Designed miniproteins, single chains. Designs and how they scored, part 43

Each design is a single chain, and the fold is of that chain. pLDDT is the mean over its residues in the fold that is shown.

## One batch from the design tools (miniprotein)

Design m1571
Fold by ESMFold2-Fast:
Structure m1571 (fold): chain A 73 residues (1-73)
Amino acid sequence: SAAVEAAVATLERDTEELIKRFREGEVSEEEVRRAVERLRGLAAKARAAGLDELAEAAERAARRLEELLREAE
């Protein structure tokens, strides 16, 4: 659906922006950790609603942010 496609596109764009801002020192590790928590919550709710594409996008975004935090160690 157009709504799901728009949601996925927004999520992917926001994730890229957050990664860039974190690498530039504009965002704290705590803010990134909160984003991971929110994305995991979104993925669970999306799966419960049958929105598998959105759930998978949220899970991928969460994994990317977790990897970003590991790189910062």
Scores: mean pLDDT 87

Design m1572
Fold by ESMFold2-Fast:
Structure m1572 (fold): chain A 118 residues (1-118)
Amino acid sequence: SITLTESGGGTFKEGSSVTLTQKISGDVGNIAIVGWYRQKPGEPLKHVASIDLFTGEVSFAPEVQGRATISYDKEKKTVYLNLSNLRVEDTATYYSYAVDLASGKTYWGSGVQLTVVA
């Protein structure tokens, strides 16, 4: 019943900024946490950023701390992840997620590729 649509990927220059978006379709009444994971080639899936929709609390992985912001537009049901001062190491497939607190189910997007070139 929940679908996550991602956009904002592509190829970017090192030192630039990108905004990745997660549009949530369906009933978000029980969605408690939304955010992003990423997977680099040959590495495990790692947390990037999240926001608690009930409290507004945000959390960031150490690798992006100070370079990332995350926000939620309730009217548009859209999550924005801004990454500034991009590094080649930010090259990964980024997966959006949403946690349904009532069911405990996590919904995942299909992934968006970010490539950062020197």
Scores: mean pLDDT 89

Design m1573
Fold by ESMFold2-Fast:
Structure m1573 (fold): chain A 84 residues (1-84)
Amino acid sequence: GPLEEARELLERAEEAAERGDGVEAARAALEIAKIALEVAPKEQILRMIGLVLRAIGLELDGGPAEEALEIAREALEILEEALE
């Protein structure tokens, strides 16, 4: 389901960040944010749109990977709360 997919993407973002691969970390963060946006409650939609836009910006800039990982973690937290 979406939570398992997002957790797998977070592992990918963490591995990319450990390698300093800001592009891969940002892509993984963007995919988690897109999954979370599909299930986000109305009050979180603007926050999720903000995370999506930030992840796109980081992919275009090639990092920093640490910021992409922060976006990935925040998007996963919103997704976990939405599904609980």
Scores: mean pLDDT 85

Design m1574
Fold by ESMFold2-Fast:
Structure m1574 (fold): chain A 70 residues (1-70)
Amino acid sequence: SEAERLAREAARLAAEAARAYAAGDEEKARELAEKAMEALRKAKELGEEAGRRALEEALAAAKEAYEAAS
């Protein structure tokens, strides 16, 4: 499903943001975290009950990466 695809993409972007932050590239980490958040917003609009838990878990991960990069 499209919502699951976007949730997976958001999780991947959040992981990349965390790695960029660990490498000292705070600007790239923030960009990647913002893209992860945007993907999650789109997934939320498309997702129904079936995908909601995965989206919420991915959103929490993306927010954590964004806060770590800030």
Scores: mean pLDDT 77

Design m1575
Fold by ESMFold2-Fast:
Structure m1575 (fold): chain A 78 residues (1-78)
Amino acid sequence: GRERAEELVKKGQEYASQKNYLEAGRLFEEAAELYEKDGDFARASRLYRTAAIAFEKAGNLKKAQEYRERAAAAEAKA
């Protein structure tokens, strides 16, 4: 889990620097889900927020809202 999640975060950051926010959002989403499954709700919450920002920049406002809500739910468990 954790090693793979860290690799996904790095890859997401690379796509974001290329302004490929849709792929960045997907990678941050997958990393957040791995931290959530590992019980690391604090890291999961931060990454769900980062995914939401990426989806917003990509124009996917529905996914941005969904991941803002999922970030809040993860924060409540931290």
Scores: mean pLDDT 88

Design m1576
Fold by ESMFold2-Fast:
Formats: sequence, structure tokens, C-alpha cells
Structure m1576 (fold): chain A 67 residues (1-67)
Amino acid sequence: SRGSAVSAPGTAPTVASATLLGTPQGVAVEITDAATGEVTTVLVSDYATLTPAQQAAARAAGAAAGW
């Protein structure tokens, strides 16, 4: 695309995959960062602590899984 170019420092956290897990404490989402390869697992009750990109990926995973 032609137009204004803006360079962001580094890469914002990008989700490579998101998977739903059953845990003794409830349903959790396991998110793999595309840039770092790190796996982060959070309870659905802690969903609000996720970044907007991770929340979007978790919602897509939830919709695909039917919850």
C-alpha cells in the first residue's frame, strides 16, 4: 500500500494460537505468542487481564469450541 508509513518499536504481542482448557478452577484459555513462542494460560475469570489481541483470539477460540 502507498501512503503514510509508521514504524512501531518491535512487534506487538501476536497470538499464534489459542486453546480452551478445562481446569479444576474452571475453563481457561491457553495462548501462544507468535513473537516469543511463550505459552500463557489464564482463567476465563481473568479474561480482562488479557491484551485486546489475546481477548479477540480467545473469543474466536471460544466461538469455535461452542462456548
Scores: mean pLDDT 66

Design m1577
Fold by ESMFold2-Fast:
Structure m1577 (fold): chain A 74 residues (1-74)
Amino acid sequence: MKPTEEQLKKAEEYAEKGKELLKELLEANAPATSATAAAILLIGASVSASLGDFEAAEADEKAALEIKEEALKK
């Protein structure tokens, strides 16, 4: 099996979002556990996208954003 061009593009987008979210949450002084959990979910989204499972990727992205909201709300 080989990832398609679309799968690779989506996987890269999710991986970049994960790195940016981790940096953003740590700069906002969010708990490291919350920041790490959100980043891991976006890495999971990247893996799912590379496998063509865009529904799972979107679900992981949504979960990561919910962790971001909770972490920033205190």
Scores: mean pLDDT 80

Design m1578
Fold by ESMFold2-Fast:
Structure m1578 (fold): chain A 64 residues (1-64)
Amino acid sequence: MIDWAEVALAFATMEAHLVIKAKLPVEEARKQLERFKQRAIDLGADPEEVSRLLEEALKRIEEL
């Protein structure tokens, strides 16, 4: 089974990489997070929980 803590950590790492290291615009970061969300769902993650994690990640990017 998928460990949700690992998924959350991966989202946080992706967010940090895109915004801080890659300096990507919010729109491009959003696309990368959407692809990560789809990958997580493909691995058997619950879509509702993944959507919540993605929303939190996008909120943090917009606040930076």
Scores: mean pLDDT 65

Design m1579
Fold by ESMFold2-Fast:
Structure m1579 (fold): chain A 60 residues (1-60)
Amino acid sequence: MLDPVEIVRLLAQPPVVPKEPVEIDPEELERVARLLQEEFGLPEERARELAREILTKLAL
């Protein structure tokens, strides 16, 4: 669903603070975190942090 170019674009956008708490699917979080680890060589903890940020931006 998310390609590496789209992920980079989302991360490059200015910081966003969600107006309301967003519900993040744990399975989707793990999936995106694995994608970040594979594509960008990020450590697991950092990949999960960025995956949360990406999914928060997409939850609109």
Scores: mean pLDDT 70

Design m1580
Fold by ESMFold2-Fast:
Structure m1580 (fold): chain A 68 residues (1-68)
Amino acid sequence: IEEAIELLREALKLSKNGKAKALLLAAIRYLEEGKIEKAIELLKEALKVEGLSEEARELIKKALELLE
């Protein structure tokens, strides 16, 4: 979980799209609260955002793999 959060913080630094940033911030918060399933749903929504860079997308995918 902590490793997934660090990957998402890195993705957040790379993201300029407001919708993607909001989804990533909410997902990080849910992971900190132990609400893993809600975080996974938000991360899948973030991957659908058109303005997301490939670098940020790969970090989100790796975080999802760690969350199972």
Scores: mean pLDDT 79

Design m1581
Fold by ESMFold2-Fast:
Structure m1581 (fold): chain A 69 residues (1-69)
Amino acid sequence: LSPAQRAALALAKELEERRAAGITPSEAEVDALVDRLVAEYGVTDPAAIAGLRAVGATLNAELKARAAA
């Protein structure tokens, strides 16, 4: 797996764990998580970083919708 793919998997796992704990992260918290994972996995490609932010925003919106139900 590429560094970006590993970061995406870790992002999805962390957001799922927060959902299981009853935590709904803010947009700022998701951005901070993406920034941490980008640094941790060594993702340097701007397009890959933008993709990770888009994935994080999409997953967070889905988790918020499920929490509101």
Scores: mean pLDDT 79

Design m1582
Fold by ESMFold2-Fast:
Structure m1582 (fold): chain A 61 residues (1-61)
Amino acid sequence: SALEELRELARELAERVAAGEISVQEATDELLRAADELNVPEAEAKRVLHEMLAELDRRLA
């Protein structure tokens, strides 16, 4: 499903940020672009973004 694809992308992006390959800003931009392309409902896209950012805040603290 589109939501599953978005969640998989969020996981991959979070791993790439943690590895120092991309910035948090780049990960956020790519996730939001993908959500729009996949036509994921706004509420679900925001939830996935929030989950990714919360995970990154924990890892980078």
Scores: mean pLDDT 83

Design m1583
Fold by ESMFold2-Fast:
Structure m1583 (fold): chain A 78 residues (1-78)
Amino acid sequence: SMEHQLQLQILAGVAYIVAGVLKVTGGDEKLVEAFLKAAEALEKGDLDAAIEALKKALEIDPDNKLAQNLLERAEELK
């Protein structure tokens, strides 16, 4: 639906912003890659790939609240 597509676009946008902030502030390159993979998967509507990428982000940074919230939202949309 249009509503579902909008939610995916918003979540993808948030993941891209997080990856961008991490990259310009010298954050972990693997964490940047995980958020970029999550963003690309969300943009394509591939929820399984997005969930896997966000789980990898949490393996790198278990206390990352943004990764936790994005994962919960992605799982709700599946």
Scores: mean pLDDT 86

Design m1584
Fold by ESMFold2-Fast:
Structure m1584 (fold): chain A 70 residues (1-70)
Amino acid sequence: MEQLQKEIARAAREAKEAVEAADLPEEVREAILRELEKAIEAAEKGDLEAAIEHEIEASLLLMRAAIDKL
């Protein structure tokens, strides 16, 4: 269990660094980073369901940003 929590938190932190380095509109970047930070906090508290849900939301925000550029 703890190993999975650590892996989920690590993945969210890596995603956060990638998003911070990406050329995204500030509002979109902030929204994605907020969701990733919530995922990290949830994983560290052992709430794996919440951690996964926040990572999914971050991914949906990123996909919507990509569509909006079309």
Scores: mean pLDDT 78

Design m1585
Fold by ESMFold2-Fast:
Structure m1585 (fold): chain A 69 residues (1-69)
Amino acid sequence: SDIFEYINKMSSDEKRVAFRLLGNVKSIEDILKIGLAEAKEITKDLKLSDGTIRRALNKLKEAAKEILS
């Protein structure tokens, strides 16, 4: 299944985080390696709250796990 199906269920701000993080990886597996601090650094220009970044990262990692299973 396509990771975009999972991203499309996120809030508008969470989608912005998810697409930015996805653009910074070479494979779906690499998403599982992204820590919160790295996600904040990658998305700092979006000016979103830590809570939004954390929720988007967690949802994106769950999506990656589902696709890789």
Scores: mean pLDDT 86

Design m1586
Fold by ESMFold2-Fast:
Structure m1586 (fold): chain A 72 residues (1-72)
Amino acid sequence: MEEEIQREIDRALIEISVAVTKIALENKGIKVSDEVVQEAIDLAERLLDQGVPLTEAVKAAIDYIEEAAKKA
């Protein structure tokens, strides 16, 4: 139960962080696709499954979105 609850909290924090990053980029006139958002969330979840700390997983997701936005 504890590990499952922590995973749900971690996932929610990742989703919120990704959503906030998308909104911040859109406010700068940079459009981010829903596919890129999902890829960033999937990357962060995969890192959590590999034992990477939440802070590092969130950073990886944000970096992924920002790099994808620069290439668009």
Scores: mean pLDDT 80

Design m1587
Fold by ESMFold2-Fast:
Structure m1587 (fold): chain A 78 residues (1-78)
Amino acid sequence: MPAEVTNNFLAPDRESAERAVRAAVEAARRTPGTLSAEGRVVETEDGPLGTVTITAENEEAAMQAAIEASRAGSEALR
């Protein structure tokens, strides 16, 4: 059954949030079993928040895509 997972990235500025979201979306889309990945940046009281929503074929694929997205997003924030 398809599963959905959301990754969030709190960034020091909007440009960093946009870089993290872009990297995370690309990594998620490259993960086997990923059906879709969509990212956006929202302004919060704590600063810009990057959000990536991933839909995959099953829960295992969704978790793997989330792990790869988290890794890529964190690397982009350096």
Scores: mean pLDDT 82

Design m1588
Fold by ESMFold2-Fast:
Structure m1588 (fold): chain A 90 residues (1-90)
Amino acid sequence: SVLDAVPAELRERLRALAAAENPDLEEGLRVSGEAAVAAVRATGDEEAAERVRRLVEELAEALRAGDLERAAELERELLRVSGEALRAAE
């Protein structure tokens, strides 16, 4: 489904951009992050949507700082929270 695809797309985009040292990394995260927040918000779980929004912002900051270990932790948490909220809506 579209909702299930959004977190996977974010993960694939992060891998591709990190490997390429792409200057569009922030813009890619902004677009994918907005889609992830919208998908979770559509389930009616506003607390999860706000958590996803915050995680996307923290992930963008970690990547800008070059903190790849922190970015990996935030990506895992983002996928976990998004996945749990989307499954609860099923």
Scores: mean pLDDT 66

Design m1589
Fold by ESMFold2-Fast:
Structure m1589 (fold): chain A 77 residues (1-77)
Amino acid sequence: MEELRRRLLELEARATAAAEAGAPAEEIERLVREAGELARRLLEEELRDAPPEEREAALARLERVVEGQVEKARELG
């Protein structure tokens, strides 16, 4: 779990650095999607003992957040 958190922080830092450097929207979108996948894995691990409906609702909320971040990255391109 800690290694996944470290990787997520690294990807978030890379996405921020890429945006600050004026990287193409496609590159930022790719980093955002990769960070979202790691966040999903962390959330699944954290909610492993939670009821299935609660896990599904939390994952759906995460997917909406990631999609919103992807749309923002596309607006920059």
Scores: mean pLDDT 78

Design m1590
Fold by ESMFold2-Fast:
Structure m1590 (fold): chain A 69 residues (1-69)
Amino acid sequence: MSKEEIEKLTLELNRIAQEAVEAARDDPGALARIRELVKKALDSLYKKGNFEEAKKIIEELRRLVEELR
């Protein structure tokens, strides 16, 4: 695993998480789901080293943003 790939995916995760929070507005259920997905993605990157799992979770966040629009 490269340190650069972890950093890149962490930055992408932070950006999509911000978009998801804005799309969720004041919906507590959507905000809870976003928090859960962010935690799972961070665990995949930093505890498991599973980049493919992290990428899939980031895609799930992107789909959630589109669903909330």
Scores: mean pLDDT 80

Design m1591
Fold by ESMFold2-Fast:
Structure m1591 (fold): chain A 77 residues (1-77)
Amino acid sequence: SPKLEAEIELGVAHLQLSMLKFMKSKNEDSSVLQQLANRFNENLQKLREISKKLPPDYQAQVEKEIAALERELKDYL
């Protein structure tokens, strides 16, 4: 179901962000951090495509969560 797919991909995005924060805290190489950030952004784009299959209320919720995740990454970099 598109709703379940969105929930799973949101969970993956949160894990990716947590991993990026952890790796940065360990002074990981900037090129590795950039690759992780790129994969995170790819997953957010996938989430946007999945959200188009959801009812308007759920689509708005997913879009809001994507914006929050993007803001958190930008503020953390």
Scores: mean pLDDT 86

Design m1592
Fold by ESMFold2-Fast:
Formats: C-alpha cells, structure tokens, sequence
Structure m1592 (fold): chain A 61 residues (1-61)
C-alpha cells in the first residue's frame, strides 16, 4: 500500500540519519511512531510523511 511504502522510505531515511549521527535511534523511533499514528488517524501518506519529516528536521536543526 502507499502507506506501507511511505513508512518503508521514512524508516530507510531515518536509519541513514542515525548512521550519520544526526539523530539517535530513540529519536528515529519517535519520528516513525508519529508517522504511524497519523496514518492510523486516517491522514494521507503524504501528510503523515510531511509531518514526520518536519519533526525530524526540528531534531536535526
């Protein structure tokens, strides 16, 4: 599904960010959990991914 594909891409990007030392594994899990929660609430994959990416950028910056 589009939701599963979006979550897989987000997880891969978060894993790279952890490997690069930009965020912790715990912070990456929090970002992924946010995306999952938004999808469970019926938000689109695009909305969930955008919100998760914004949260990740707030941690990095």
Amino acid sequence: SAAEEALARLRANLEKAVEAGLISEEQAQDVLDLARALLAQGRSPEEALAAAEKHALRIIL
Scores: mean pLDDT 84

Design m1593
Fold by ESMFold2-Fast:
Structure m1593 (fold): chain A 64 residues (1-64)
Amino acid sequence: SLENDIARALIFMVAGISIATGMPLEEGVELLRRTAEILIKNGYDPEVVREAVEEAIRRLEERA
């Protein structure tokens, strides 16, 4: 759905910003988890958000 695509795009955008700016891994992970909490509170699918965060964290770890 469009809503699910937006949630994934937002999570991966945050991950991309963390990588591009050289943000420490721990800060990037914390930013992703905070972003996930905000999205879930705003009615995005918790399962979709959680899966996107897990994938985004893997990408951050591979770049660390």
Scores: mean pLDDT 86

Design m1594
Fold by ESMFold2-Fast:
Structure m1594 (fold): chain A 59 residues (1-59)
Amino acid sequence: MSLDEIAEEAAKKTGIDVRTAKIAIEMYKLGASVETIARLLGITKEQAEIIKEIYEKYS
């Protein structure tokens, strides 16, 4: 799947915007933790975990 499609699915499941989901996915590609991404993007740990699961499913 394209980055846009992965980010759209993540946005739908978390309620965050697609741009924030894209940034989170790029940070996961760089090896960032759930806790780091949640703090830097101002999202919940649960939202960050859902984005990670979607990214890993399609990576």
Scores: mean pLDDT 84

Design m1595
Fold by ESMFold2-Fast:
Structure m1595 (fold): chain A 93 residues (1-93)
Amino acid sequence: DPELLARIQEYEDMLLNRERPEPTRENITIARLGRALSLVELTARSDISRAERIATIREALALVADDQRARDALIAHLRELGVSDAELAEAAA
């Protein structure tokens, strides 16, 4: 999905933009959560293998591993997208 990939790129550019004032910790957390959510939407929309789906969920969880609130929000969104508890456990391992 080229639109979803473009959105992921926009979040990455936000994290890496050196010309803006120093981002607050909150702004960095929001950008990481945004990227994680976009990766999760990719797993729901793309015709990808189970292994690639689990790998993408693992990458998304890693982006928010240091923020419990962001991690909880991502897990809630994953469940809404139909990700099973078994897939979440496999991705977290």
Scores: mean pLDDT 68

Design m1596
Fold by ESMFold2-Fast:
Structure m1596 (fold): chain A 69 residues (1-69)
Amino acid sequence: GAMEEEEFKRLLEVALARVRAGDAAGALSGLDDLIKKFPEYREALEEAKRRVEAGDFEGAARILEELLE
């Protein structure tokens, strides 16, 4: 519903800000919370986590930006 979409978008924007800041620990924590709360996006969020773990913050940001569309 609209409330879940609003919360997803808000938490996704927070995770994206951490990715853009190069904050791997904060980004990974935020992505884990997103996976737990929104398991329907698990595949894309786990790919974003793999990118952050590899130091590919640009690749992670692109995945999160696509989820905001």
Scores: mean pLDDT 85

Design m1597
Fold by ESMFold2-Fast:
Order: sequence, then structure tokens, then C-alpha cells
Structure m1597 (fold): chain A 83 residues (1-83)
Amino acid sequence: SKEEFEKYKEILAMRILLSVLGQTEKSARMSDEEILQEIEDLKKKDPERTEELFALIEELVRKGASMDEIKAAVEEKIKELLG
């Protein structure tokens, strides 16, 4: 159950990230297993930035932030990470 809960949090963070990137339709068509594969692909391509983005999303969700607040914070973090 603890491992399942951690995987659920990562899946939720990835689905939120896809929504922020305007890929809500793509996210809605993907299974949880396909989302987990996208997470692994991102971690292989860019482990440090992926970890920072997921940590930010998890923290904001934990604090009960609105989707508008999460979107604004994630967009700002992406700008910082891209230069």
C-alpha cells in the first residue's frame, strides 16, 4: 500500500504536468501504466529537472493549492530550468 501510494503520487504529478503543458487530452487517453512509462522516460532523459518538478507538484497538492496556482508555479519553474 505504501509503494502503491508513492506510485499514485507520481502518476498524479505527471498527469498534472501534462495538463500544465496543454496535453490534457493526451493524459486522459493514457493508462496509469503508460504514465509510469512516461515518468521513467523523463527520469532517464532529465533526472534532476524531473525530480524538481515532481517535488514541486507534490508539495503544492499536499498544501491544497488550486490548479491555477499549481499551473502558475510549474510554468515559472519550467522557465527557471530552461534559462
Scores: mean pLDDT 82

Design m1598
Fold by ESMFold2-Fast:
Order: C-alpha cells, then sequence, then structure tokens
Structure m1598 (fold): chain A 97 residues (1-97)
C-alpha cells in the first residue's frame, strides 16, 4: 500500500510537469489530474480504497479532457502524461492485491 501511494505521488508530479509545458484548458485539466492523483495517494494512506479508485477515475477523465483540448499537447507533455498513466496503472495493480 505504501508503494501504491508513492506511485500516485509520482504520477501527480508528472502531471504537474506536463501542465507546466501546456497552456489553456489542457494545463487546467492536467493540474486537475495531478490533484486527483495526490488525493488518491492520501486516500490509500488512510486505507480508503473506494475513494482512491474514485480519484483514479477522476484523473483519467481529466486526461481525456486535456487530450481533447483545442490546443494539442506538445510531444514532451504527452510523454510525461504517458509516464503518469503508467504510474496510475501500476498503483491500481498494487491495490488489487
Amino acid sequence: MEEAAKKFEEAAKLFEQAAQLSTGDARNYLQTAAESAKNAAKAVKEGDLETAVRYITAAYISIIAARNSPTPLSPEAQKLVDEAIKKLREAAEILEK
């Protein structure tokens, strides 16, 4: 469980970095994804797995919104988002055990 929380915190940092490389709506959605990942980490530390899953879902919704933004993500921002998604997936796999 501590490993899952660390993966969510790593995902949040990657979303924050991607947001800094982005503008407009995409930046806002990536900031929301980062906050959702931070909240998932907090929920895991408190043993609230249902809340953690809801925040994972919220993060994915924000990622989809960022990718569908009128201003496309730069290749650098997209790479950071892909790495963050991988960390979210790894954290979710830990929670299933």
Scores: mean pLDDT 86

Design m1599
Fold by ESMFold2-Fast:
Structure m1599 (fold): chain A 81 residues (1-81)
Amino acid sequence: MLKKAEELEKKAEEAEKAGDYKSAAQYYIEAALYYLESGDLDKAIEALQKAIEALKKAGAPQGDIDATQKMLDIVKQEKAA
């Protein structure tokens, strides 16, 4: 699953370069989910942080930003445990 997460991060980076922050956020969230399946909490945290930044740049609803932030907080708690 790591290769799939890496492919999604590349798609997110391409979307960011194109100014498509909505697609970038979606790809970063998907990449984070694949990193979580692989047990790579550090990469999942990085991807979720990038997703939150992309959501903010896209002008996404506060509820979407909050939901992604909660996911990030849970992953950080798992890493700290």
Scores: mean pLDDT 85

Design m1600
Fold by ESMFold2-Fast:
Structure m1600 (fold): chain A 60 residues (1-60)
Amino acid sequence: SMREEALREMNEVLRRALEHLSPEQVKQVALRLQEAMSKDVETMREEIEEVRAEVDELIA
């Protein structure tokens, strides 16, 4: 389902943040992803993509 795919993408973003970012940055990523979970699947996917881009920028 689209929701299951979004959850897998969310877990991938969290895993990457845990590997590369500071604990404070990981906390901010986790909070944003948690808020995305309260939204519809389409909005949730858009916010996961936005958070992924921010994580990638922080790693670069």
Scores: mean pLDDT 82

Design m1601
Fold by ESMFold2-Fast:
Structure m1601 (fold): chain A 85 residues (1-85)
Amino acid sequence: GKGLDAGIEVAIVVREIAIKEGIEISEELRKAVQQLARAAAAGDAEAARAAGEKVIAEARKLGFSEEGLKEIEKAVEKAVKAAEE
């Protein structure tokens, strides 16, 4: 469904930007992305929001650029919205 597709998109976007910016994805960021994808697929909007906030926080901690964070935020918002619908 849309939630699963949006969750997969977050994982793809995070990976592509990490490669572009030469950043190694942490275990914490990987877990947060997985939690967001599961929550979005399950339609759990509260869990999706919490996981989405953690994705952004962990990406910022790793030194993702503001441009990279903006693209990740767009993908996260899409996944959270899919969980709410």
Scores: mean pLDDT 85

Design m1602
Fold by ESMFold2-Fast:
Structure m1602 (fold): chain A 64 residues (1-64)
Amino acid sequence: LEVGDIAEVLEDVVKQTPDELELRKGDLVLVEEVVDDNFVRARSLVTGETGIVPVFALRRVGRA
């Protein structure tokens, strides 16, 4: 994943810390920052909220 990618959520993501983003399977997110190989900061296109998301839960579907 790269900054500007639109990704589909592959599985429900439960928020474990205040910095994380809670997501449902099938939601779309915009990647705003690559934190490391395991995490990105993304914006939910459903709620408009931003937070940390594990890369394993995301699949790139396009670019903004």
Scores: mean pLDDT 82

Design m1603
Fold by ESMFold2-Fast:
Structure m1603 (fold): chain A 85 residues (1-85)
Amino acid sequence: AKEYFEKGKEYYIEGKPELAIEYYEKAIKLDPNYAEAYFNLGLAYAVLGKLEKAIEYLKKAIELDPDYEKAKELLEIVEKKLKER
């Protein structure tokens, strides 16, 4: 799980969010409780403008880690953007 997650982060930094998503999805398939991978999926989907999917993954990250402040902050931002569409 960690190896796929790190490779996903590399693709995200390279400006390849769709490849990042592919590797984050591989990470959560191996570890369904990987809160940080769900957060990064939400971030990558938000960057692609897929706000509804971003919200789904950010909510899963918060469900797994209720104290995940960054996920809560990003969720609020993404929900506001979706409402303004």
Scores: mean pLDDT 84

Design m1604
Fold by ESMFold2-Fast:
Structure m1604 (fold): chain A 99 residues (1-99)
Amino acid sequence: MTLEEAARYAEEAAKRFEELAKQSKDPVLKNILETAAKALRGAAEAMRNGDYGGAIQRALSLKQLADIAESNGYTEVAKELRELADKILEAARAAGGRL
């Protein structure tokens, strides 16, 4: 995956999470989805700006959110957040070298 492909993928995921947050009646889930969307948009911006450290930090924040989601019983959301974080980390490491 190229950096631009990873950035677009993160933006598309952010839009999906924003829509899920609008549909959610659970305030805990809504907050997790909104926070994830913000982190994903930040990761996309960081990748486009060559701020691979910033992209990595947002990916690590997504992993932390995945742990929070899992602890609240949102196991499917947690899995998706981890997969997104791993894709961002892989793209950033490939472009900026090893962490």
Scores: mean pLDDT 84

Design m1605
Fold by ESMFold2-Fast:
Structure m1605 (fold): chain A 72 residues (1-72)
Amino acid sequence: SLEEELKKLAEERDKKVAEAAKKAREEAKKSKNEEEVLRKGGIEVRQLALDGSEEIEKKLKELKEIEEKKKK
């Protein structure tokens, strides 16, 4: 179902974002330029969140169309 697909997409997005954030923090602790590494990591994490959210928004639009058909 679309609801199950949405849950899967959200879980995949959240997992990728959490993993990237953890990696960025670990790399920053090992780096001489901790602040710069964290900043770059933050950009990557944000991009992953946006990419995942775009796919979720597409599925949400499909669900809204189904709900509208039920009301008509």
Scores: mean pLDDT 77

Design m1606
Fold by ESMFold2-Fast:
Structure m1606 (fold): chain A 65 residues (1-65)
Amino acid sequence: MPEQLRRQGEELVRQGREHDARGDYETAARLYEQSSRLFEEAGDLEGARRAREMSRLMRENARRE
């Protein structure tokens, strides 16, 4: 179970990076938030922390117009 959740979190991080690369910051932020929850549930607290930081950065970028 934990390994499956961690892999799902890693996949969401990959998707978040793809959306970040094309400037879709709102979607990237949501993907990183979902990833952080999966990492937390899997017990990967460091992965969860990094994903939360990326989500914050994406939301900050989304406010730039």
Scores: mean pLDDT 84

Design m1607
Fold by ESMFold2-Fast:
Structure m1607 (fold): chain A 64 residues (1-64)
Amino acid sequence: SDEEIEEIGKEVAEKFGIPPMTARGAVRMVKNGVSEEEIIKALMERAGLSEEEAKEVVDYIKSL
């Protein structure tokens, strides 16, 4: 649900130190089945994460 996406997005933003809007976007992309490569690229471009950090974000969201 949108509420779950918002809650997970907030946790991801706080855990990884990224903007809440970017975190919510990543959660939505994972839920919609967007490729891991595309999500990693978006996180690197929008949040300034390393590839390794972006992968950790994606793996964390997928584990939920």
Scores: mean pLDDT 84

